# Designed miniproteins, single chains, continued (4): the designs that were tried, part 26

Each design is a single chain, and the fold is of that chain. pLDDT is the mean over its residues in the fold that is shown.

## One batch from the design tools (miniprotein)

Design m12869
Fold by ESMFold2-Fast:
Structure m12869 (fold): chain A 76 residues (1-76)
Amino acid sequence: SMEEELYDKGLELMDQGQELFRQGKYEEAKKLYEQAAELFKELVRRSTDVDFKIRALFYLLSVSGEILVIERRLEK
């Protein structure tokens, strides 16, 4: 489904962001996390499946937390 495609792409971007974070490429990781966050926001907005919305909200929160950690690290 369209929702499954958005979800899978969001997870792919999140995984790529995590790999860049492990490599110390924080600004690049942040950009991928921001892209993943936008896909999860779209899923929450468009999905009609309650379980799928809850899952998307959870990942949106997780990715937003990662972005915040990076931002606070870079603002010194």
Scores: mean pLDDT 84

Design m12870
Fold by ESMFold2-Fast:
Structure m12870 (fold): chain A 83 residues (1-83)
Amino acid sequence: HMSELEKKVREAVAKATSQEERDQAFLDIRDQFYKELIELKKKHSKEEVKEFLTKHSPYASMLTDEQIEKLLEAMEKALKELE
């Protein structure tokens, strides 16, 4: 069962992240990656989350820098809408 927050985050993520990344490398880890981003975002600012993704998360390398930025922006918008 997916919460309202998680659903909105996934919609925003899907809009920001390319379909090609998701279809191949991201399928198995997609849900875990979304949860990691949500968890980091709650504990740290957007700028810090981006730094953590690039330095500490191997799945972050599956996305381009531009895609990571769009992903974080979309997540922030979705989270703010639900808060």
Scores: mean pLDDT 56

Design m12871
Fold by ESMFold2-Fast:
Structure m12871 (fold): chain A 79 residues (1-79)
Amino acid sequence: SLEEKYRELVKEAEEKLSEEELEEIKKRVNDILKRNEARSGRRFSAEQQEELLDQEILKRAIELGDEELRKRAEELAKE
């Protein structure tokens, strides 16, 4: 399914990133969540927080020049 393909892609992206890169992504996500809470008065659900983290993991791996991950992300976006 699309969800299974997305989860596999996120796992591969996470494996490609160093522990330090993953920590920086987590810090960035926490900053986004805090800003959203400050603006809206509402906290993201645990599911929404995981979705945001997954998106930032994929984005960072692609930014580091993983062309294969970029192509696979584009194919998933077409589905």
Scores: mean pLDDT 78

Design m12872
Fold by ESMFold2-Fast:
Structure m12872 (fold): chain A 73 residues (1-73)
Amino acid sequence: MEAQKLRDEAEKLRKEGKFEEAISLYLKAYNLGDYRAGAEAFELMAEIYEKMGLTEQAKYFRDLAEELRKKAE
């Protein structure tokens, strides 16, 4: 329940361009045991780095997101 609420708030902040705050809320949900929220946080980080042209860092965070999604099964 709480972790889902944090993910929803993070999604809203991301749409408002408040990426750092969005990532913070995703990581709080992850800290509550929500591996999917952790995956979303790293996916968002990857997207931001990709837009900055930092392809290697984007790949690193995408790989982390993939690992967490497997654990969320």
Scores: mean pLDDT 81

Design m12873
Fold by ESMFold2-Fast:
Structure m12873 (fold): chain A 101 residues (1-101)
Amino acid sequence: KDEEIEQLIEELKRLAREYWLALVAGDHERMDELAKRIYEKAKELGKILKDKFTPEELAEVRRLFGVDDGDIQAAIAYFIRKGEFGTAVAIALAYDRYKEL
């Protein structure tokens, strides 16, 4: 369990860095590709971690970031708790982009 979680965390941190670079470069095609991958990995992580957050904590993530998916809320909440704000914001941006595709 711990190894799977650690792998998902590191992959999401890497994908978030790539997303920020694509965003700064104005590479919309790369952002579309990365948004799908971030969504899939964040949803997988969120399913594992969802029970570690209260309904109130997840509702606040929903309010602040506009994310209606509870698993994605849990993934965002995890990275906020760890001070990984760049990763948390990238997940929210990727979710917004992916849902419009």
Scores: mean pLDDT 88

Design m12874
Fold by ESMFold2-Fast:
Structure m12874 (fold): chain A 81 residues (1-81)
Amino acid sequence: MKTTPGAEAVQKAAVALLLGRREVAVRYLRRAVESDSPEEVRKYVELAAKGLEEAGHPEEARLLREMGEAALSGEDPGSLL
């Protein structure tokens, strides 16, 4: 599979959440929305979130989904709890 800039940014956001670096995750999700279509970004977020759940990180997966949807809706992903 070819990795798009948006897919790479979403993967980096997931890693940032695992490291507790929420501000870095916000920046990567914004970059993903700027690089790829909303439909593609939503698919990449879901794939990354499933990977986090399978790795035993359900809270980070939930946060990634919520932040991703906020970014796609034009809201600040960093405003999410």
Scores: mean pLDDT 80

Design m12875
Fold by ESMFold2-Fast:
Structure m12875 (fold): chain A 94 residues (1-94)
Amino acid sequence: ETKVELSEEQIELLKETREKIEEALKAGDLETAREIALDFFEWVANDPSASEELRRRARIAAETLRSLADDPERLRLLLQIYLHELGEIIEQAE
């Protein structure tokens, strides 16, 4: 898989977003966790400064999150997967 190059500001934003989603999930607040993740991915998908690869992945993530609004068990699993993937991206960018 192609290594993603991120700015320091983008890495910081990813860390903050990951932490907020993790906190919401630990609190059992799937609605808040979904909203935080959705807002983040929609922002990235529409950010002209983000790479084409990041924008593409963000668009897919946002669409997937919207499709799972009525399935809390799948939503929880997907959010946990996104937390893991965001963690991997941060680690690879360092």
Scores: mean pLDDT 76

Design m12876
Fold by ESMFold2-Fast:
Structure m12876 (fold): chain A 101 residues (1-101)
Amino acid sequence: KEKEEELLKKDNEFITRTIGEVLRIIGDAVEEVLKLKKEMKEEKDKEKIEEIEKKIEKIMEEANKKSLELLLEEEKRIVEESPIEEKVEKAKAWLKEREAK
């Protein structure tokens, strides 16, 4: 039915907008980590290998922090957007006002 189609479209918009950004951050971090791992495989100096490992850890930590920030912002948006129950209650209030007038 039309309402189910609208909900699916809205969910898809959310996925492409918010989850897409999270996936972009993780994707960029993975690409950078793979480049560093390739450098580490060709490197024979133990100290330089340890330096590269530390860089990988920092990249992963930064990507995790940025992803968490986006997820927390979405939680805030969900709370600010009236839950379905509040939207139903608003609709009931509007109907009651219309009956009185």
Scores: mean pLDDT 71

Design m12877
Fold by ESMFold2-Fast:
Structure m12877 (fold): chain A 93 residues (1-93)
Amino acid sequence: SMEEDWERGREALEEARRYLDLGIEAGKAGDYEKALEYFTKAAEAARRAVELLSRALAGASPEQRPELEELLREAERLLAIAEANKKSVEKKL
């Protein structure tokens, strides 16, 4: 359902945020292999959030659209950040 996609999308978005934070911490500690693993997981979670939130948005009422569009923009932003950090860390391996 749209409501299930919305909820799962929020969970995936939160997971992406957690892994991004872990990747940044690992990178600061010089653990580039661990940072790469976390940024990979962050990107995967962010892609899942984009997919789920896009599905929710397709079934949303006009009243629901603004919140879903904002969550989708955040998911796309986190994906871009995770991919950029992943590429940066790969250069150090």
Scores: mean pLDDT 91

Design m12878
Fold by ESMFold2-Fast:
Structure m12878 (fold): chain A 63 residues (1-63)
Amino acid sequence: VDELISRAEEYEKLANELQKKADELEKTYGKSPETDRLRRLAEMYRNTAEVLREIAERLKKLS
């Protein structure tokens, strides 16, 4: 369970970092397919973190 929470926290950090990188790239290059992909990847990481937290909570209730 603790490992699932730690992994969720890692994905949340990665999502925030990717969003910041997309913002910086847009300042340099303007909006592009690359910045769009970074934003979508960040959203996917946030969704993964949420799922991991839900799994951890369910396992905690069963154990």
Scores: mean pLDDT 81

Design m12879
Fold by ESMFold2-Fast:
Structure m12879 (fold): chain A 95 residues (1-95)
Amino acid sequence: SEIEKLKEELIEFILEAYKKKYPEKMTEEFEKEMREQLEKELEELEKLIEKGELNVEELRELFEESKSLLSPESQELAEKVLEVIEKLEEIIKKK
């Protein structure tokens, strides 16, 4: 599904960002554990969006106000996370 593709794209983006920053820490076991944790977090996020309990617009506003305090790498990661959250909300709320 489109939702599953967006979740996988975000997981892969996070894992690749972590591999670039900490290549020595990215064992096969660590990557599997991180992937499993991210999958669980994204399932909970989807549930919050479905219930209308996540204020996505407020998250975007907070990011725009605070992004100058983040490193360029952290800004790129946070932007990708927000883009996926915004797309998930659009898909879920279209129904």
Scores: mean pLDDT 81

Design m12880
Fold by ESMFold2-Fast:
Structure m12880 (fold): chain A 73 residues (1-73)
Amino acid sequence: SSAFYEELAELLERDPEFRERMEAFARENEEPLKKIADEKDLEKAKKIKELMEELAKTRDFEGFEKGLREVLE
């Protein structure tokens, strides 16, 4: 939901370490993420959103990276 993205944006503003890690993540996965956007793969986009919602709650970056790798493959 839009409310989740607003909460995520606030979290990124308030937590510099979380922001730095998310920026590194986006940089490392730029091409696969662009492919999902270009192909309008709504199912993969939903799975990534679920992983991001879980990450925001748990701060489990290892679990997030593992889940993301599964979605991108």
Scores: mean pLDDT 73

Design m12881
Fold by ESMFold2-Fast:
Structure m12881 (fold): chain A 90 residues (1-90)
Amino acid sequence: SMEKEEIIKLLDEIFEVVKPHLSEEAQKKAEEEFEKVKEEILKEEDMINIFNKAKSWINWLIDLLEEEGSLTEEVKEKITELYLKMEEIV
């Protein structure tokens, strides 16, 4: 669906915001996890389940940023902006 494609696009944008703040090893781990999440979303038909999978991915990324010591207020603000756009779709 168009909504599913828009959610994936917003998740891609969140990842691009996060990527420069991660080590090369953490980036690779995040890319592998993101591919799994995208596959799960593409197979899902229920919008609430899609949103919950997307939200879980975002929380996983935030935890990774915090572990790396890179979770700044600026990054949090950008993630929040994109998350709010995603909530509008559901």
Scores: mean pLDDT 85

Design m12882
Fold by ESMFold2-Fast:
Structure m12882 (fold): chain A 63 residues (1-63)
Amino acid sequence: VEELKREALAAIDAGDWDAAVEAVARLAELPGPEALAAIGEVLGYAHRKHGAAAAIRLGRPLE
């Protein structure tokens, strides 16, 4: 969980949205509240740094 969260945040900082989306998708496959919390943190970070469109893009694997 922490490794995938770290990778997603690093990908967002690097502008690598494909890697960020993949990390979120992998987090969504994991059971438990820690994975859900990590997804929320990653989406919140993307929203704060790049706005709502970036957070929506990252959340597409959850649909």
Scores: mean pLDDT 72

Design m12883
Fold by ESMFold2-Fast:
Structure m12883 (fold): chain A 86 residues (1-86)
Amino acid sequence: MARAIAFLETDNAEEAAERAKKVPGVVRVEILGDNLVQVETEAETPEDAIENARRAAKAAGAKILGLVVYDEETGRGEIVYDSRPP
């Protein structure tokens, strides 16, 4: 199993979180601030976990500030930046 964590910038964190929760593969959503949401996704491969995180951002209408993927077996993280910071 692989897990991706995305940090999303949004105009409305509560609405973005509710939309992101509905995306398949999203396992956790946390509101970090009025304009910032953290989304965690899970899949069989790192690529699918990253894709689920991108789908969550799209559903939320939010911008990806940062994206990290983890391999659960090794406990190793990889940093993936999908877009520029605001």
Scores: mean pLDDT 77

Design m12884
Fold by ESMFold2-Fast:
Structure m12884 (fold): chain A 85 residues (1-85)
Amino acid sequence: MSDEELADALLAHVEGLVEKLRKEAEKAGVLEEVEPLLEEARRHAELAAEALRAGDRASAEEHARLAEEKLKEAAEIVKKAEKEK
């Protein structure tokens, strides 16, 4: 897979997770709390994709890791809200 293909795959993957978490957060009533984390995840995914296209795999890996961390934080907020219902 080329760096361009990796970048496109990463962005598609993160956007899919963001859309899923957004819908789950809306149902759980915590979209306002989750939205900033989803925005940060998208930003880091974009930076990772740019780094991949530039051939900087180390920066790409770090930004991809940060995107995943933000998605995990969002998922934990959703799970907690569902448990408190």
Scores: mean pLDDT 83

Design m12885
Fold by ESMFold2-Fast:
Structure m12885 (fold): chain A 91 residues (1-91)
Amino acid sequence: FEKVTEELEKVEEELQKLIDEAIEYGKKGDIEKGIEYAKKAGELVKETVPKNPKLSEGVYYSIIGEIYKEMGDFDKAKKYYQLAQKKFAEA
């Protein structure tokens, strides 16, 4: 059957690509597209570790925080980073 390690490497590459796209939209000021890609990244994490939904929520919020940081909205970035940390602590 399929190599688990090979599948995990492909998932990590796909996740990084979604995160990179979300951040690039943040740099362009397109927050709606940035959030869309952040949701896709969170959904990929949820599919990979379905028994830990708080981990996917943490990833989602951390990406949103990075988007706001790239836009220069440091107050919102801090808020979403704090939400991500809370979700990771509960995971």
Scores: mean pLDDT 79

Design m12886
Fold by ESMFold2-Fast:
Structure m12886 (fold): chain A 86 residues (1-86)
Amino acid sequence: LSPEQQELFDAEVEVALTLIRVAILKKDAERGLLSPEAKKYIEEADKHVDKAVEALQAGNVEETREHIAKADELIKKAVEINEKFK
């Protein structure tokens, strides 16, 4: 692979992993396992994942990673909020 192809592949893997995490948390929300605040963070994370996919399709690795980082931060906040109500 060219360096550019390798960067795109690595970004694609990062997007896939974050997509799986958001999908699991969306299922938890459907089951009523998330607080309303945690659910809002997951909805925002889902929007950032959509933007990351759009950036990846445009070949913009930098923008893809920026949106994935924002999604991961929102997921972390959702989990932290939900864990307080164990």
Scores: mean pLDDT 83

Design m12887
Fold by ESMFold2-Fast:
Formats: sequence, C-alpha cells, structure tokens
Structure m12887 (fold): chain A 56 residues (1-56)
Amino acid sequence: MKEELREKVREAIARTTLALDGSASPAVIARIAKETGASQAFVSKVLAELRARGLA
C-alpha cells in the first residue's frame, strides 16, 4: 500500500550521514520527510525499524 514510500525513505536514510551511533537529529528527519513526501513520524518509524534489524 505504501511500500514505494518506505523504499524512498530507506534510500534517503542510506544516503544521509548519520551520527556514529546511527542516530539522526530532528533536522535530518525533517529533511528526509520533505525530500520523500513522508511524515516525520513515518521517517522516524522506518529508521527505528532499520536500526532494530542492524541496517542503520
């Protein structure tokens, strides 16, 4: 249903320079949300899922 949006968010996260612990600042989350058209809450959820799987 929204798999394409999830993939766009994943690609944007992969291209973003994160902190050494893999965390993202609120400004980085807002930028990814703007670039992908997703909400900041959705970007945060995708990032948390990737971190839980050891991918970010």
Scores: mean pLDDT 70

Design m12888
Fold by ESMFold2-Fast:
Structure m12888 (fold): chain A 91 residues (1-91)
Amino acid sequence: MEEEAKEHIKKGFQAYRDGNYEEALKHLEKAIELLEKVGKKDPSLYVFLANVAAELGNEDLAKQYLRKAAEVYREMGLDAFAEGLEAEIER
């Protein structure tokens, strides 16, 4: 599970560098799905997903992922990081 998630993260980052935003989105969404199955949440991956969604022109999806990242940061007690992301959503 964790190794499969890491593979998808790696492929997602590579696809993003290559400008293949649709492929990057699919791999990163799969990575988050696999991590959630083992009770793990990575707010930085949600931020990356938001950037990929924005590159695809899907601003609603991008804002949804930023809100999710902010929620995870608050769950971790990192309120300053959550506030930063919330400010970005309101721009």
Scores: mean pLDDT 82

Design m12889
Fold by ESMFold2-Fast:
Structure m12889 (fold): chain A 91 residues (1-91)
Amino acid sequence: SNENLVLFQEEFLKHFNEDEKLRKLSSEKQKVILETAVEYVRENPIEREKIEEVAKKLVEKLSERAEELEKMSDEEIKKLVREIMDEILEE
């Protein structure tokens, strides 16, 4: 539902903005990450009960890869974000 997408975006942005490493990424890289995560959830709806857990796990996994993310192309970032989301949703 649209409500679940909005809740995911809000929760994701909250945790993303609280992460010291991800906050230091260029604005362009941050935008690609945010837009890709939101697009993924739009295409693959998440149950309301799972939104907070999924958002937190995505931020944690992205934070671990923050140094790599800064060096990645937009296409590589999109691929990585989608692969991480696939991994999280399989659990």
Scores: mean pLDDT 87

Design m12890
Fold by ESMFold2-Fast:
Structure m12890 (fold): chain A 94 residues (1-94)
Amino acid sequence: MSPKEVVLNLIMADLRAIAEEAEKKGLKEVAKIARETLKELQRLREQNASVEEVRKVVEEGFKRMLELVKDDPELAKKLEETREKIMKMLEEVE
């Protein structure tokens, strides 16, 4: 498996974890965005899309989720930390 594919699999695992936690908290819209972002990343992987395209999809997904969790500081912090971790991983495979 290429380093890019390893990173993509880790990002998809993080998005699944976010969707599960959001569902557990009753935040259905956040869970929906996490699942939509995951689906889009799966499509980009099939197309062997660039790291830049993956970065843009991740950034947009997290931006949308963060706007919905302003009233949950614990989940907001976790999303911000996860986004930072993902962006660092993507930077390493460029």
Scores: mean pLDDT 84

Design m12891
Fold by ESMFold2-Fast:
Structure m12891 (fold): chain A 65 residues (1-65)
Amino acid sequence: MIKEMEEEIVEFTRAEMQTLSPEDTAVKALERAGEKFTELSKKGIIVSQQQQEDLMARIQAVIKE
């Protein structure tokens, strides 16, 4: 569940990098992550701060590519 969400967001970030600036991509990726965190929370699944930081690191790595 959480790993599937992380992979979706990473793929989204990579796709947006083709059309947007790094800064705009970061904003869009963060918005998408927030939406997914809210959806999971509604289902009783809490994304830990560590998992959020790990996802942020992956997004940053894709953007720096």
Scores: mean pLDDT 76

Design m12892
Fold by ESMFold2-Fast:
Order: sequence, then C-alpha cells, then structure tokens
Structure m12892 (fold): chain A 74 residues (1-74)
Amino acid sequence: MDEEVKKAEAEVQAKIDALRAKTTSAAALKDIDAVEEEAKRLVELAAQGKISAETVVDIVNNLLNIVENQIASE
C-alpha cells in the first residue's frame, strides 16, 4: 500500500474515532458508522490508484462536517 494512502487512512480513522467518542445520539452514531464504511471504500480505491490520498481525506472531512452540522442543528 502507498505510504500516503496509509497515512490518509490513519488520519481519517482518528477523526472518525474522535467524533464517535463525543457523540451519544444513536442516529448520529449510525451516520458516523456510514462515514467509516465510505472511508474504507475510498481508501481501497486510493490503494488501487483510482483516486488520490488527498481525495480520500477531502471527502471524509466533508462527510464528517455534514454529520457534525446535523448534530448541531438538532
């Protein structure tokens, strides 16, 4: 696996874990689980050379921002 892809995987996993640790809503936890599954899919695509490691980080950050905004709006 590309070293940059491994670093991106570790970075997005840490962000997902941090958001999960401070979240108590069952609905929000399901959304976070969905983001984690999408992140795994994106990491696999990057490992195959289909997308960049930067694209993985950008997409996951955008998805996590949407979840955080949904939590804040409830």
Scores: mean pLDDT 81

Design m12893
Fold by ESMFold2-Fast:
Structure m12893 (fold): chain A 56 residues (1-56)
Amino acid sequence: SAEQERRLRAARALLDTQPLEYQTAENARAVGEGFGLSPEQVEELAAYAEAVRAAA
């Protein structure tokens, strides 16, 4: 839904403000859960954080 997509974008924006050392699956899952994301979106956010860390 548009609301779920908005929450995912907000969670990603928050991750983008955090230091590289926090770009971990563990932290991303905690952030996603805090934003009320679905389990699928939480795993998408975790993969995003790992990709950001790998690209740095």
Scores: mean pLDDT 84

Design m12894
Fold by ESMFold2-Fast:
Structure m12894 (fold): chain A 95 residues (1-95)
Amino acid sequence: SMSDKQKQAIGLIDNLRGLWKGLASHLPEDGVRELTIQTLDSLGRLAKIYNLPQEIIDYIEKKRQEVRESDYSKEELLKLFDEVVNKVKDAILKQ
């Protein structure tokens, strides 16, 4: 069963994902790229606050840099963000 700390962490991450999806629907591709960079930064800070393994923190930063250096479409950014969110949620549930 999930601890209260895990429930809080998952809730904050789901809130961040919801905010990203809501804002992304109204932004052009360059705006979605910058939003994705900023939300991945926030996700990395949450990972540190919840004491996730360094490999998860490094993974988030690597994906953030990948987004910054890419010309990814809005659909590719959505897929990447969902993959990172799911990996972070899985890491929280394994604590």
Scores: mean pLDDT 88

Design m12895
Fold by ESMFold2-Fast:
Structure m12895 (fold): chain A 97 residues (1-97)
Amino acid sequence: SLVEKAREAAEKVRMAGATAANGVYSGTPEAIELAKKALEEAIKMVEELRDFPGAEQAVDLLRKALELATDPSKYDEVGALMDEAVRLLEEEARRLE
């Protein structure tokens, strides 16, 4: 169940990453707000995994991405942080199987 939740969270972060990077890149207020909402939802899902190895680190990466989301010049950094959070969650889920 915890491993399944971690995989679900990783998939949510992956989807949020695409939305966030594209939204930040477009630079419109509406797109940036959608990117921030996607990131906030991903953070909530990962926070529910509080006792899962790597969850705290993944939340820190996502919060950093959220801070950068208002700067269109940082779209690649936002994407990289999201990808790292996904990698961390997937790596730990694989380790627990």
Scores: mean pLDDT 80

Design m12896
Fold by ESMFold2-Fast:
Structure m12896 (fold): chain A 73 residues (1-73)
Amino acid sequence: GAEEAKEHLAKGKEHFQSALDAIRRGDLRAAREHLQLAVEHYKKAISLSTPEEAAEIQKELNAGIQEMAAALE
């Protein structure tokens, strides 16, 4: 339901932030683990959402991946 989708989206955002923090401290293994968990939670949120909501979540996921790529430079 909507609450489950929101919970997964929140967890995805939390793991994404943890991945960015791990990159900043040079812990690439922790960054990879948190990124994997973030992507899994975003995918679950997408699967539990309407097509319109899923498109917005996918856009957010894509933006997050670009931010991660920039942080690794």
Scores: mean pLDDT 84

Design m12897
Fold by ESMFold2-Fast:
Structure m12897 (fold): chain A 83 residues (1-83)
Amino acid sequence: MEELRERIRRLAEEARREEDVERARELLEELARVLTEFAKVASEEETREMTLEGLEAAAVVAEKAGLDVSAVRERLAAARAAL
């Protein structure tokens, strides 16, 4: 469990920092795979927290790709505050 949490957090951070949008997508795809395995063994609360980490990273990547993610970011901030 802990190893999967650390991998998700690391992949999310790497994706947020990645300047190459295609490389960032690759990191997000790996994150989605790890998150899928985590969801099989984690509680709903823990899965929700780690899913939010992934969505926050995806929003950063989408913004770097030129998409307006303002509404998504507001929703993610509200979800983070609820954790």
Scores: mean pLDDT 83

Design m12898
Fold by ESMFold2-Fast:
Parts: C-alpha cells; sequence; structure tokens
Structure m12898 (fold): chain A 75 residues (1-75)
C-alpha cells in the first residue's frame, strides 16, 4: 500500500540520517560533508528499495555504511 511505502521511505530517511551523523561524529566532518553523505546514503537505500523492495534493504544498509566510511576517509 502507499502507506507502507511512505513508512518505509521514512525508515530509510532515519537510517540515512543515523549513518551520516555517526560518520560525522567518528571522523570529525563538517555539516556540509554530513549532508553530502546523507544524500548519497539516502540514494543508495532508496534505489535498492525502489528496484528490489524491502528484501534488498539489509544489503543496501551494509553498502551505505561502507560508502559513508570510505567517503569520510577521503574527505
Amino acid sequence: SKLEEEITRGVIEVAAAVIAVTTKRKYGLSEEEREEIFRKVYEILEKAYREKGVEALPEALKEAWEYAEKKAKEL
């Protein structure tokens, strides 16, 4: 249902925010760098959900976390 999709998108947004904030705290990033990581992590999770559904989220979460850590080390 649309409501289930809206709830899932809300969960994706919260997950992306947690990953971005945790990465910022760990690596001492700026707010602008946190926002960039948030956007990219959100894109990873949203794309996985859109293309493969809820079942793809565990793998996408791992990918999103790995992306955030790699990107933070490059900044």
Scores: mean pLDDT 87

Design m12899
Fold by ESMFold2-Fast:
Structure m12899 (fold): chain A 99 residues (1-99)
Amino acid sequence: DAAFRARVEALRAEREAAIATARADLAARTAELEASLTDEAKKERVRALLEEMGATAEAATRALAAAKSREEADAVREEANARANRLGNEINRILEEDA
C-alpha cells in the first residue's frame, strides 16, 4: 500500500525532526541551569539527569516507532513517562536545595 508507506515515511521524518529539536532544547536548558548553579557538584548531578532524560526520550521515540500494536505503544509511553517523572522529581529536589 503506497499511501500507507508514504504516511509511515512522513511520521519517521517528523520523529527524527522531533528528536533533533529535543536535543537542542535539552542543550539550551542545560546551559541555563549551569549558569544558575554555583555548586559544581550540583551542576554535574543535574547534567547527568538531563542527559538521562534525553536518552529516555530518544529511546521511547524509537521504541514507539517499532511497536507492533497499540498495547505495545501504550506500554512504551507508560514506562517512558514513569522514568521522566522520576528524573524530573530528582532535578527539582536538587534545585530546591538552593532555594
Scores: mean pLDDT 74

Design m12900
Fold by ESMFold2-Fast:
Structure m12900 (fold): chain A 118 residues (1-118)
Amino acid sequence: MEEGRRVAREIGRMFAEGGELGERLFEANLADPTPASEAEVEALLARLRELGASEGLLEDFRRALEAVRPSEAALALMREFIEEKAAEGYSGNEIAKILIIGLTVAGVLLRSQEKRAE
């Protein structure tokens, strides 16, 4: 019972941080829609791997990046987020999970924006 409540709190924290990041990524994409280069995407994945992110999470993150197609500004914000959270003691796995949640939120917001353009 106590372990379940602890896990729920940690998941809730990751979703809160990911949601806030997702809103910021959405705003960055709207302000400057210039697509990020493949080299910038690969550099981001390499950094998460250095921080100990699992290959499964890196593959999930790559798929999220391909689905959302974040701008250069959004990718730069993700790079800053990685370095900030790493300095705070977050693991590569924790950072990757928050980034995947953030990209998912940003993707939903971007798709909602497109639907309103009809």
Scores: mean pLDDT 82

Design m12901
Fold by ESMFold2-Fast:
Structure m12901 (fold): chain A 79 residues (1-79)
Amino acid sequence: SLTLPPEFVELVEKLVKESKSPEELIKKAEELGLLVLANLIRASMENDPEKIIEAMKELLRYLGREDDLALLEELLAKG
């Protein structure tokens, strides 16, 4: 199963607590240079499966989760 580092989860939780809206959360993520997180939240709000998958791939690359990225790409290629 795909798992996120606890430190990343804690950072996201803090940003969520400090943000009054999803739009503010995106802005705060962008201001902190967390562009991958901002793109993932934006894709989720658009409810576009292809954008969500691309944002997940970017996140896995950013976190250095190459094995998880390869697994995701294999699952997508099986379509």
Scores: mean pLDDT 70

Design m12902
Fold by ESMFold2-Fast:
Structure m12902 (fold): chain A 87 residues (1-87)
Amino acid sequence: LGEKAAQAALEVAQKIVEMAGQMSPGVQLVVNQLREAARLALEGDFEKAAEILRRLAKQLSRGGPQELVQGLLEGARIAEEAAREAR
C-alpha cells in the first residue's frame, strides 16, 4: 500500500532536482522532506507522509512551478488513499 505513495514522493523529488539544475540549500531541504515522506509511507505512516507533501505544496504555491505543486498534491492524494485503504 505504501509503495505507490513512496514512489510518488520520490518521483517529485527527482523532478525537482532536474528542474532546479543544481542543489541549493532550499532544494536540498525540499528533497530531504520528500525522502522522509517516502520513508514514512513505506513504514505505513501515510497520514504523516500526506501532511509533509501538502505542506510542501503550500510552500511552493506562493511562487514555485505549478507542475511541482500539482505533483506534490497528487502524491498527498495517493498517500491519503493508502491511509484509507490500510484503515
Scores: mean pLDDT 76

